# Designed miniproteins, single chains: the designs that were tried, part 96

Each design is a single chain, and the fold is of that chain. pLDDT is the mean over its residues in the fold that is shown.

## One batch from the design tools (miniprotein)

Design m3332
Fold by ESMFold2-Fast:
Structure m3332 (fold): chain A 65 residues (1-65)
Amino acid sequence: PVPLTVERLQKVEGVGPELAQKLIESGITDFETLRKTSLEGLSSIPGIGPETAKQIREGLEKLEK
């Protein structure tokens, strides 16, 4: 029920469809929630490691510019 949200999250560099879906399943459905989520919180999501969490954060920062 979230194809548009998956597409939106994929605008973050380093986030593909599979990763976007994992974020949504963990309650991260928008950029504000993603921005508020710590690297530690992201790394705690099943299937997201510390390196992937860092990539998501960097991609989000680039998107905001």
Scores: mean pLDDT 74

Design m3333
Fold by ESMFold2-Fast:
Structure m3333 (fold): chain A 83 residues (1-83)
Amino acid sequence: MKSVDELIDEIYEAVKNGDLEKAKEYARQLAEHLGVSDVKLALDIAIGLEGIKLGVAKLIKDEESAKYYEEKIEALEELRKTL
């Protein structure tokens, strides 16, 4: 099935398109993949993982990747607020 990175990307795309119900379904799949029962915890883990990638991108001055990870974090945080 889809990897953690693929599920995070699909959540980002669904949130960006305003499809919160589809984003919630991908977040549920992410929780199942991570072996956690709490969807909010799965989103917190995803935010943490993208945050590490953002930190590395900023450290090496990869501005394009940093922007991409910032947008993913914003989408994950927006979805979490709806739960």
Scores: mean pLDDT 86

Design m3334
Fold by ESMFold2-Fast:
Structure m3334 (fold): chain A 114 residues (1-114)
Amino acid sequence: MEVSEEDRKLMQEIKEKLEDLFNALLEEIREKLLKKAKTEEERKEIDEKIKEISELIVIAVSNIHDEKEFEEYVEKVKKILRELGLEEEAEKIEKALLYVKKGDIDKAIEVLKE
């Protein structure tokens, strides 16, 4: 079935908004962690961990049709966030990614804005 031009534009807009919301959440997480950092080395480690989380989220989204790969990458994201003491943010990102997997982008957006 051929997707209409209007449906393609809508899907692209939703994807762009979702990427912006994930990036905004990761920036909030980064700022929160940097306020606790005492050394330049600790700040560099935070930046590296945030970059790793961002890359893992992109891989998870790319694998929404592969249940095993998707679950593996979501668990990796959660593990890093939990190790950083960010349990609530880990749950929020997992919930948003589960809605993305279901194709419920509106609910994913709602979760990320909470």
Scores: mean pLDDT 78

Design m3335
Fold by ESMFold2-Fast:
Structure m3335 (fold): chain A 103 residues (1-103)
Amino acid sequence: SMEDLLRTAAELIGTLEDPEVRELAVTFVNLLLASIDLQNKEEAEENVKKLVEEISKLSEEQQQQFLDFFLRFVDALLAVSTPEQQEMAQFMKDTFLKLMAEQ
């Protein structure tokens, strides 16, 4: 359920001790949920590009902490999503991983 997903997001964010990583994690959760609701892939791609740009300014250790959070959260989201929501979440996951690998 959405309530279970939000609880999982809060728990995962709570494991992040670094305030900068935590702030980006909150931003990401909000962007992903909005993108799933709006179903606009062009807007989702631009939002992911901006997120990757902000993450690229972090240390390698902070980037790894965010990536670990990202993968756990997206997997939790996919487990409770409809097929349409899964398509958007998977698109954002694939776009994020591609852009991170291009750094």
Scores: mean pLDDT 83

Design m3336
Fold by ESMFold2-Fast:
Structure m3336 (fold): chain A 95 residues (1-95)
Amino acid sequence: MSHLTPEERSAVLITALALHAVAAIWAQEMGDEEEARNAAQGIVDLAKKLAEIGSKEDLEYARKLLEKMLPQASGYVREALEEAIKILKEAIEKK
């Protein structure tokens, strides 16, 4: 991450967050509990990292993306998306 600008780092984290969310939902649909749990943990970890470095605009964009995915999620994936959305909302309010 040392060679990326803050804007590039945020873009990478938002992209990774979206990909983990899609992967988690897909793994859930396929019954792959291990992959769903791993991707769900990735969603939370990436949301925490984005909350530290992202602008209000980047955090709001990421929050809206996850909220659009929430209706497709259940179990661990839904809990992870809800936690990630909460992390992003709290970070937006502090900036």
Scores: mean pLDDT 83

Design m3337
Fold by ESMFold2-Fast:
Structure m3337 (fold): chain A 62 residues (1-62)
Amino acid sequence: MEVEKLKEEALEYVRRGEFQKASELEKELVERGAIKEAMEVGVEVLKLAVERVVEKLEEKKK
């Protein structure tokens, strides 16, 4: 119940680009023992972070 809410809030922060807040909620999930939900959030953060890095590298190369 609370775990699902934290996961959804973390994913919302990821969508907004607030990775710091999303990471804090991911740590909260780990502390609560919700490893599966924390992993799902972590994967989403990594996907978007990789996309942003690729965009920045492409922009630098122009």
Scores: mean pLDDT 76

Design m3338
Fold by ESMFold2-Fast:
Structure m3338 (fold): chain A 120 residues (1-120)
Amino acid sequence: SLEKKIEEKIKELGEALKNADLEAAIKTLKEILELIQQLPDEEKQLEYLKKILSIIFEVFSEVTSKEDIPVAETIKKVLEFLKEEIKTLPLSEEDKKELEEIIDEFLDKLKAYIEKLKKE
């Protein structure tokens, strides 16, 4: 099913992020976004976009030391890319704003944490 393909690709995105593989992460994210656009309604599209954010949050929660900075930097670049891609999606301005606010809050926390890790 389409939803199963999206869920499998979201897991692949998580693995690419854990490996700090920016090229694989961006490629997989693009594939997920193309599949999400094939979902029948905006409510389901928003649900799976939030699932992408959830897996990125999960990977970020595992970032605990200086050695993980490449993972954190990859997450930052992937979130910045996702923010720009959301602007192009056929979503309502309200749903786009909700997603952008979640991403901006995440980026602020991530940037602060990277700075903290660099000082340790």
Scores: mean pLDDT 89

Design m3339
Fold by ESMFold2-Fast:
Structure m3339 (fold): chain A 63 residues (1-63)
Amino acid sequence: MTLQELMRKLIEAKKKGDKKEEEEVLEQLKKEFPAVYEIEKEMPLSLERMERGIERAIERAKE
């Protein structure tokens, strides 16, 4: 699974308040992208910043 897909799932879980899904996504991040997991643990991104990041990634994928 790609980093972008995991971050998207994390955002959706946080929006829904699904803590179980959020924890499952964080465990996948820890296994596949440990550096990203450590950054998120120390400096958690706000939902607003995560949403802007995903929007920009989608826009760049089109161009």
Scores: mean pLDDT 69

Design m3340
Fold by ESMFold2-Fast:
Structure m3340 (fold): chain A 90 residues (1-90)
Amino acid sequence: MRERAEALAEKVAEQALKDPESVVAELRATAEHLRGQAARSTDPEVRALYEEAARHFEEAARAIEAGDKEGAKEHLADALLALARAAELE
């Protein structure tokens, strides 16, 4: 899972170099959707994982705005891992 999450994070970070405004908007929209999923979850572990993923997507958006590609990639990978873990528990 981690290797795939890192590969996907790298692709998203590369896309952010070409179209940072669209990527930032999508990451923030994804974070809002995940907070909604957390609020609807009755499993506290699943809720915590959706909240963790949302936080990392927001941090990735901030890193992109700051021009920090490495920080964006790290937060994207962590967000994707939390999301994959939440999916396993459902």
Scores: mean pLDDT 83

Design m3341
Fold by ESMFold2-Fast:
Structure m3341 (fold): chain A 75 residues (1-75)
Amino acid sequence: MEEKVAELRKEADKHEQLAKDYENMADIYEKKANESKDPEEKARYKGLADGYRQMADNHRKKAEELRKQAEELEK
């Protein structure tokens, strides 16, 4: 039980880190979109930024899910 709880918490931490990394990527592409003068290029970078933000949200949700599972097992 203890080992499984520790594993779930480590996986949650990993997903939190991935969420942060994807948020940083989203910020980079958002900046590129704002700096671009070509409307098509702006749209492309904006799409990439939105995609990375969505991935960040998915990883944050997964981390929360894993932490909840760890808490359920530890009771």
Scores: mean pLDDT 85

Design m3342
Fold by ESMFold2-Fast:
Structure m3342 (fold): chain A 80 residues (1-80)
Amino acid sequence: MKEVEAEVTLTDKRTGKTATFVMKAEIDGDKVKVRGFADELNAEVELEGELISDTEAKVKGKLTTVQGTYDVEGTLKILK
């Protein structure tokens, strides 16, 4: 398993609104996992995905806020 910094762009499936933030991601083979608190979204983030290239992944999962839990999907770009 390898820990990297990643730029994550998520779309709220209900509203279509997008948000971009930087967070640590864990890579294990072709699998990607992002877990933690994203200050930019004021939310707990739990995302899973798969690498589509050496630098990009497709991710999906949940954001948990004080208002509730939201289904999200998006892309992740690995930072150097």
Scores: mean pLDDT 79

Design m3343
Fold by ESMFold2-Fast:
Structure m3343 (fold): chain A 81 residues (1-81)
Amino acid sequence: SELLELAREAAEAAVAGDLARADELLARLRALMSTLPPEEQRRVLAEALIAAAELAAATFDAESAAQARAQVEKLRAALAA
């Protein structure tokens, strides 16, 4: 899950205001994504969205966190199907 790790690190860097680090990590993520077949790209994107929603939930209020968790559950169900 190198792609998921890169996506999470990029999101964390962006939240921390380190835009140079976020851009670097996103460039690496884009390069790796371009080498994957479409099915794998879809799976990685879904996992990255789940990670981003969890990070957002940790950063924002309880109501926003609850909405983010609901979206994560939907994405996990879609990946399991």
Scores: mean pLDDT 71

Design m3344
Fold by ESMFold2-Fast:
Structure m3344 (fold): chain A 63 residues (1-63)
Amino acid sequence: MLTDEAVALQTAIMLLIGAGELSFEEVKRTGIELGLLDENATLADIGKLTPEQVRELLERVKP
């Protein structure tokens, strides 16, 4: 069961990508550097991360 925090963080990343404030390519690159995503990762794979992993990813991409 996903926590409200996990859903909120995942939604925030998706909204930033949709608004053009953040590119999926930047998110994917950072996720690979952190060991959270692989080279074949999609937007759906962000939804599989834990709240802590999503937060770390967001902080690294846009501090």
Scores: mean pLDDT 72

Design m3345
Fold by ESMFold2-Fast:
Structure m3345 (fold): chain A 99 residues (1-99)
Amino acid sequence: MLQQLIQQLNQQAQRVIAEARARGDESLVKLTQSVLQKAIQLLQRTPDEQQRQQITQQVLQQFDAALDAIREGNFTAAAIILIGLEEDLLQQLKKIEAA
């Protein structure tokens, strides 16, 4: 169900945002918010349930990796992960707009 997937994404994004904020990295906070917004937009525009699950799994996995990097003090690695995720989500959104 779409609402449950959005809830999972929001919950995990909030964990990343809280950790980045606690460490004073406002750029990572803004980047995480941008990624979350694009992920939700992609989910809302994806009618296939299996594809929604795949997108959600990918985003959650990358949020987990970013969270681990922030906790280890590797803000550069966290930024690289989140930027790469944002670029991938934008590419997927562009494909949907072209279809």
Scores: mean pLDDT 88

Design m3346
Fold by ESMFold2-Fast:
Structure m3346 (fold): chain A 115 residues (1-115)
Amino acid sequence: SAAREQLVGLVERAAALLRSDVENKAKELLNEESAAQVKEIVRQTEEQLARLIAEADGLSGEEFVARIAELLETMIRDLLEVATKVLSDSDEAKLRILLHGMRQEFLARMEGILA
């Protein structure tokens, strides 16, 4: 469907931006070891997103959005586990706000395509 094609295109664009934005923020805020852990979490998320895109024709639009939401929630949890070991409470709070804000905006855009 046209809506599914738009959802897949949005996810593919978002995956490219995710690498740049999250990895750049990790390098800015974290030491090199922790930034490398963040890069690996993003890489694993991109692999899971690519598999989900390959399965998109077998999913409803609502199912696809729900699976993306689950992957992003897991990624944010794993990123924050790395951050809590090395960041101040203030910097962790800023990262949490940024990551959840990005997730909410992305999900809202996907829901708009389904509407």
Scores: mean pLDDT 79

Design m3347
Fold by ESMFold2-Fast:
Structure m3347 (fold): chain A 99 residues (1-99)
Amino acid sequence: SERRIRRLEEQARGAVDAARAAIEGREKSEYIAKMGLMAASTNLLLAARWASPEDAEKLERMAERANELGARGASREELEELLREIERVTREVVERERR
């Protein structure tokens, strides 16, 4: 449904924005980076709610990784890798769900 796809896209965008904020915030505070990662994790879990079961598992695994990085701390390189993965997977999921 159009509403389901729109909700998926909104949560996916939220996850990307949160991961980007974590990268930018890291220069100011590790705590800001951690909060951004927790927000990205939450948005990925919310996106999973609107995806097929197979795609939901992918989004949930990325949410778990974001949460793990937030818990132990993350390098800028790990944050940039996570952002690229979130952008790629959410794009693939949205494209698949529109078919």
Scores: mean pLDDT 86

Design m3348
Fold by ESMFold2-Fast:
Structure m3348 (fold): chain A 93 residues (1-93)
Amino acid sequence: KKELEQKVKEAIEIILRKGKEEGKEEEAEKLAEFIETVMKFYLEKDYEGFKKFIKEKFGVTPSKEEIEEFFKKLVKEIEELVEAEKAEKKAKE
């Protein structure tokens, strides 16, 4: 349970750091806020809150299956981002 919350925090930290290094700090902050918001819905299992958020922001109403697929992909991307950071540190020796 705590592992995913920790990975989300690490992914946000990586996004903010890289955004600052690349001069895209504002874009990185917006992405971090989006990830925090949607992952909070996922961790709380608040599918209704997530549906409302997506409808208000993007004008679409996702099905339950689309929501589950979206979060499955997002969790995978978060895990891949954390693993890529570890690989980069290893490459720097």
Scores: mean pLDDT 78

Design m3349
Fold by ESMFold2-Fast:
Structure m3349 (fold): chain A 74 residues (1-74)
Amino acid sequence: SIDDIVAEMERIAKLFKEDPEAGLEKLRELLERYGVDSSEILERLRRAIEAGDWDAAERELLRAYALVVQAYQA
């Protein structure tokens, strides 16, 4: 359900604050499960994290969330 997706994304967002590499891996798994091409999203998110730009990282996470929701509703 959409509620399950939201809960998983909230867990992934929390994981990014504690272990960014584990967060990226879990996000990749989620995106692949819903048939979303993860390569560009993960690359942009990784670069934002490496730059310490947490605002950009949050925007990329929200973009990934939107794509997962869109794929689920298709």
Scores: mean pLDDT 83

Design m3350
Fold by ESMFold2-Fast:
Structure m3350 (fold): chain A 98 residues (1-98)
Amino acid sequence: MQEEALRLLTESLRLLVEAMRRANELDKEAGRLLAQAAAYVDEARGNVLSGKLIEEGVKQAELAREYALAGLSAIDKDEAKRIVEQLERAIEAIRKLL
């Protein structure tokens, strides 16, 4: 079960890093918001991997979703929707570990 949450968080991080690289070329603030979202996903991965802070991992993944939406909503609505949906899948997988 932990493997699925880690897989979804890893894919979310990959999508956020790609989005951040593109956003940084268009809007510095959008790039900053996406970098923060990626940082929250990485923290959530660490907490899921340790198995001790799963509730904190949920909170971090939820913050990543909020920052991703804020960073992408003005740049690319379709990419924002895709990344938010991916993060929602990751959040649900982490919640199943509670």
Scores: mean pLDDT 85

Design m3351
Fold by ESMFold2-Fast:
Structure m3351 (fold): chain A 65 residues (1-65)
Amino acid sequence: SEEVKKAATLSAIFILAVAAGFEVRKEGGKYVIYNKEISEEALEEMKRIEELAKETGEVEIVIKP
């Protein structure tokens, strides 16, 4: 179902973000992923997370300077 697919995608996003050392927060019903500085290694994980986030519409990725 759509709900199961969305839940699985969110779980994958959280696992990838935490493994990459990012901070995940829930704000206004959406999830925001924070990282102050993106290394080359973290950039690859960020691209993966962005791709998954497009499927849910409920995840936003924010890079804080």
Scores: mean pLDDT 70

Design m3352
Fold by ESMFold2-Fast:
Structure m3352 (fold): chain A 90 residues (1-90)
Amino acid sequence: MAELEEAVRRASEALSLAREAKKLYEFSAFQPSELTKEADELFQRAMELLGIPKFPLPEDPLERYALVEEVIARAEAALREAEAALEAAR
């Protein structure tokens, strides 16, 4: 069904956004400023696509980085499950 194709697209997009946010957070460790804001924006979009409610991001950069890695893992799992469901549904 188109709904399952949409689920795969959302999970794939979330994974892409979370990975990009991680790269920006890594760069912001050397030059914390506008890159952190851009990374926060991408990370929030990734969480929204995964259905995670908005919450205040930790002010500690290390805690933010750990959360991004966790969201990446969740997005990878969601994508695998959505792809499997789409295949099973025909």
Scores: mean pLDDT 75

Design m3353
Fold by ESMFold2-Fast:
Structure m3353 (fold): chain A 83 residues (1-83)
Amino acid sequence: AEEAAKAGDIEKLIELLSSEDPEVVEKALRALMEMGKAEEAREKIIELTSSESPEVVKAAAGALIQLGDLETAEKAIKRVREM
């Protein structure tokens, strides 16, 4: 079923947020945001703000802004400026 496939895609996208490739993480995060499923990955997105990749941290901050977690997003953006 289309619904079951979509659920599996969300789980796979959340798994891809643990990739060592920053481009893969950014694409997975963008897909979750476009699907309106960033809330499903909230804990992982917060964890991504500690990434060594400025691109990943910026993407995570953007997702947190969409989720209304402005405080965590601002802390992530500040960290990128100090990298």
Scores: mean pLDDT 78

Design m3354
Fold by ESMFold2-Fast:
Structure m3354 (fold): chain A 115 residues (1-115)
Amino acid sequence: EKEKLIEKIKEFLSKKGLSIEISKENKVTIKGPSSLSPEFLKTLEKLIEYGLLSLELSEEEVRKAVDLAVNEKDTSDLSPNQKRLAELVKEILELLPNISGEERDYITELFDTLT
């Protein structure tokens, strides 16, 4: 499951000239042309980390973590993996206003691939 998701991500990113490395700790690093913003690359890294972590959770657990994060609600009763997912969602939401419309469209396409 995780390996197939990683292959899909690599294929999607390679179409835009992007390369990806994933550590054993699931730390994601993306390299691309200098024309891309650092905020865009960080957003992609966090979205991929989100996708990988969501595989460890049920659809309902993911939905609950995302809902609480988006609505700035208390996450203290969530599992450790759900808390990590909520933190990633918050970080992604903070980055999104700093990226271009074209970059946002690309992120939407990637998100659809991860879902």
Scores: mean pLDDT 79

Design m3355
Fold by ESMFold2-Fast:
Structure m3355 (fold): chain A 92 residues (1-92)
Amino acid sequence: NIEEDIKLYEKALEYVKKAIEKIQSGNFDEAIKDIEKAIDLLNQTSNPNEKAIRLLKEAIDKIKQGNYAEAVRLLLQAIREIKRKIEELKSK
């Protein structure tokens, strides 16, 4: 169901954006929880975006390593991939 997939991608996108805000405010544990929620939402889609999921998992690893700049860079890449997928699904 394309409409349901779009809703899941849009919700995942909001969690990734919240994770960046939490990193910027020093709430790293909450940022990881938001990224994990985004991954769970993407895995519920009929054809999960493997690239976005990999970027989100790498971002968690970077947060755990204390490399917050690289974590934000990876999250911004994940946002771009999620947005591309939403537009692709809407164009059908």
Scores: mean pLDDT 90

Design m3356
Fold by ESMFold2-Fast:
Structure m3356 (fold): chain A 89 residues (1-89)
Amino acid sequence: MEEQFEADVAVALILIITAIAKSTNTPLTESEVDRVEKLADLVAEKGTPEQIRVAADAVEEMAKINEEKGDQKTAERLRAVADRLRAAA
């Protein structure tokens, strides 16, 4: 039960972060990417396959924003997170 709650919260936070980044058109900082990696690890470990796919898609959208803003390094980190999530599904 606690594991499912952690996965539910982690997915919700990833979706909220993605929505904020998209609405503000602001790239994620390195510290924000570190938080996304930790949330993604929780989703990969404790989430359902559907939650993992939803999180992966959201993280990929974050990566596109960072890429469009010229932050290739953090965009590549975010894509690596999305790839790891998809591999766990």
Scores: mean pLDDT 84

Design m3357
Fold by ESMFold2-Fast:
Structure m3357 (fold): chain A 85 residues (1-85)
Amino acid sequence: MLEEMRAVIEEAIAENPEYAELLREALAKATSEEQYRALAEFAEAKSLEEKLEAADRLFALDPALGRELLLHLSVEFLKQVVNSL
């Protein structure tokens, strides 16, 4: 189960190169099924909105990890705004 979830997350990381390093670090720190599930949910999220919701859930489980993810999402949001100019 944990190995299966790790494989899913690793595959999803390939679809999210901007978060690859942070997600790999998060996988190394994950110690519970709940953390793996939340990481999988984040990695599989297709929209910025879904990623924000998943990051908020991760923040509740691991505040340090969630904070880093939320900061990266904030940068992504700003880049989207700038690119629309």
Scores: mean pLDDT 73

Design m3358
Fold by ESMFold2-Fast:
Structure m3358 (fold): chain A 71 residues (1-71)
Amino acid sequence: SGLAAVAARFAFTLATKAPALSARELAELTGESDEAAVRRLLRELEAAGYVERLPDGRYRVADRAAIEAAY
C-alpha cells in the first residue's frame, strides 16, 4: 500500500536524517512536489501514532511509533 510505504520512508527519514522536519523538508527529501499531499500524509501518520507534531509545525517520530515501524 502506498500509505504504508510512504509512512515507513517518512518515519525512517525523521529518525535518521533529522530530529524534526517540516512538511516542506519532507517533500524535498522524498521527491514529492505536492506539499499539500505531504501535509495530508503527516496528519494520517500523526493520527496513527507514527509522528508527533511540534508547536513550531515540524514533525518528529514518536518513540512508540518508531518501535512499531521497526517491527
Scores: mean pLDDT 66

Design m3359
Fold by ESMFold2-Fast:
Parts: structure tokens; sequence; C-alpha cells
Structure m3359 (fold): chain A 75 residues (1-75)
């Protein structure tokens, strides 16, 4: 669905990011386009981790877990 696609795009972008600032910028872009509450919540949590000083790799782990849980939990 659109929510899963947004999380997958965000994950790919964060993994490709050369810096924490770039990762945060990519998450801001996906948050601006996301309409599904669950996707916005997961993207927002990953963004907060980035702002708190977590590296792109750590931010990616938040998105990977959220995406797995989102697919397993339905909707």
Amino acid sequence: GAATAALERALAAVRAAASREEAIAQLDKELGNATHGGARSALGEARRAGLAGHDPAEVAEYLERALRDFRAGGE
C-alpha cells in the first residue's frame, strides 16, 4: 500500500544518505507526502532518532523494524 511504499522509499533514502542531516531531510520529504497515520508515526520516530544524534544506519534500523511490524500487523 501507499504507507508501505513510503516507508520503503524512506528506508532506501536513509541507507543512501552520506550524513545524518541528509537522512533527516529525506525523512522530512516522506513525512510531507505521507497521509497514513501509522506511516507518519514510524517516519516521525525515525526522524526524532536522527535529531537526537543517531547515525543513518541506526535510523535505518528504526525504519526496518517499523516496516516489518507494519507488514506483520496488518494495515
Scores: mean pLDDT 81

Design m3360
Fold by ESMFold2-Fast:
Structure m3360 (fold): chain A 81 residues (1-81)
Amino acid sequence: MGEEKLKKVIEEGAKELIEAAKKVRKSDMTEEEAYQSALILAKELAEGKEPGYVEPRTKEEKEVKEKIIKEGKEAKELIKK
C-alpha cells in the first residue's frame, strides 16, 4: 500500500509541478522532457531530499513542493511501518 501511494505521489506531484511552472514561465523543453525532469524532482522531494538547482520561486510551486514532501513522508511511513 505505501509503495503504491509513494508512486502515485511522485506521478501526481510531477504533473502539478509542470502545471504550476507552466502558469508563470515557459520552458524550451518538450512536454516529455519537462515531465521526466518533474518526475526526478518529485521523487527527490517525496524521498525527503531538497534539490539544489535553481527553480522558479512562485507561491504555487512552493505549495506543490510542500504537498509532495508531506504526502511522500506519509507514504514512506506506511512503507516502513
Scores: mean pLDDT 67

Design m3361
Fold by ESMFold2-Fast:
Structure m3361 (fold): chain A 100 residues (1-100)
Amino acid sequence: LSPAQKEIERLLQEAMLLVEEGLREAGVPQAEYDAALATLLELYSQIMDALRAGDKAAALAAIDRMIALIRELGERYPAARPAFERAIELLREAKRVLEA
């Protein structure tokens, strides 16, 4: 990975950790927690594959899907919203690094 791609990977990993922590703090049922993490990991894999392929558009689209999922979860679990908002900020930074 290029230095920019490594920075994107770091931002994605930090964002996912914040979402995981927010879901735990909000007391989300285990089945919903597992489903949310499975979807986030799938999106992470899609972003990383797109970055390796040099497909900027696919990577941006997958990051946008990740942001949308986190926003949807925040509407259902308001207690997790502060952590989710921080995660979304990191994902927006990942988009800026990718667009530069």
Scores: mean pLDDT 88

Design m3362
Fold by ESMFold2-Fast:
Structure m3362 (fold): chain A 88 residues (1-88)
Amino acid sequence: MKLTFPDATLELDGNTLTVTTSKGGTLTVGDKTVELKPGTHTVEFKPGDIVTLELPNGFVLKFKVLKPSKDENDTSASIELLELKFPS
């Protein structure tokens, strides 16, 4: 799954979250908080984790990683959107 925003792109594949940001920011995955530099960052997640991405410009994305509902050979994750705030 790929989520594209003006200042960030998030890709969920298997148990891996890849975040690309032009400005840096802060990424929280479950109990882990990572300071992001501009560029591409990869972190692991598990079903039930809450992911929060905050950018310096005030962009906030928060979602919960759901357990896959499909019995497929692909490890695609689903998400539940909790918060989406664009800079103003």
Scores: mean pLDDT 76

Design m3363
Fold by ESMFold2-Fast:
Formats: sequence, structure tokens, C-alpha cells
Structure m3363 (fold): chain A 65 residues (1-65)
Amino acid sequence: GDAAEAAALAARGDAAGAARLARKGYENSPTQDARRSALAAAEMGEAGDAAGAATGWHEANKLGA
């Protein structure tokens, strides 16, 4: 899913790509906790924090299952 793809991008240091998918994941997340994690990951990636984005996306992936 988009969360897993964004987690892979963030883990590889593609913060911008991860942030774009994080915004999409935020819009499509089924739970409030998944949405919060996706939004946090997007904001971290947009700020250039690839490691923070990766952590947030791993959380979103777990909560969106």
C-alpha cells in the first residue's frame, strides 16, 4: 500500500518522495491514528527529516492494517 511504499522511500533517504506519498496516505487513511502518523511523516519529510518520516510511516503502516 501507499504507507509501505512511502516507508521504503523514507528509509532510503527520499524525504520528498515520502512526503508526497504521506500526504496521499493521510487523505486515504481509515483510522485517526493512521492519519496522525501519516500527517506527521509528511511534515517531517517536508522539513527534510527523512529518518523522522521513515519512523512515522512505519507507525502509519502498522495502524492502517
Scores: mean pLDDT 74

Design m3364
Fold by ESMFold2-Fast:
Structure m3364 (fold): chain A 60 residues (1-60)
Amino acid sequence: SREEKLARAEELLRKVADAFGIPEEEYQRLLDTVRAHIEAGDWAAVDGIIRALEEQLALA
C-alpha cells in the first residue's frame, strides 16, 4: 500500500541518514521527494529509491 511503502522508505532513509551523517534538513528534503513520487503514482521511482537505500545500508 501507499502507507506501507512510505513507512518503509522513511525507515530506510532515517537509517541511511543516521549511518552517513545526513543532516535533518537534507533528510526531510529527501523524504518529501519520496512523498512526491508516491503522490504522482510513480511506484517505479519509489521502488528504485527503496532498493538504493537498502543497498546503501548493506555497505554501512
Scores: mean pLDDT 81

Design m3365
Fold by ESMFold2-Fast:
Structure m3365 (fold): chain A 69 residues (1-69)
Amino acid sequence: SVEEIAKEIAEETRRKALENPAAALVYAADLIDKAAKEYGLSKEEVKKIGELVGEAFEEAMRELRERRE
């Protein structure tokens, strides 16, 4: 389902952001593009995935700030 795809990409984005923040959004964009082509996702579904990816990235950035205190 789109929700499962969104969750997987969001989790991968969080993982990448904690490892290499500078690469995380480019990595996420590539995953979204591949999923959209493979599963025939609509523009609205891609937008929903992007929203969850953005949330995951922001949460990872917050965690990194807290870890460096």
Scores: mean pLDDT 81

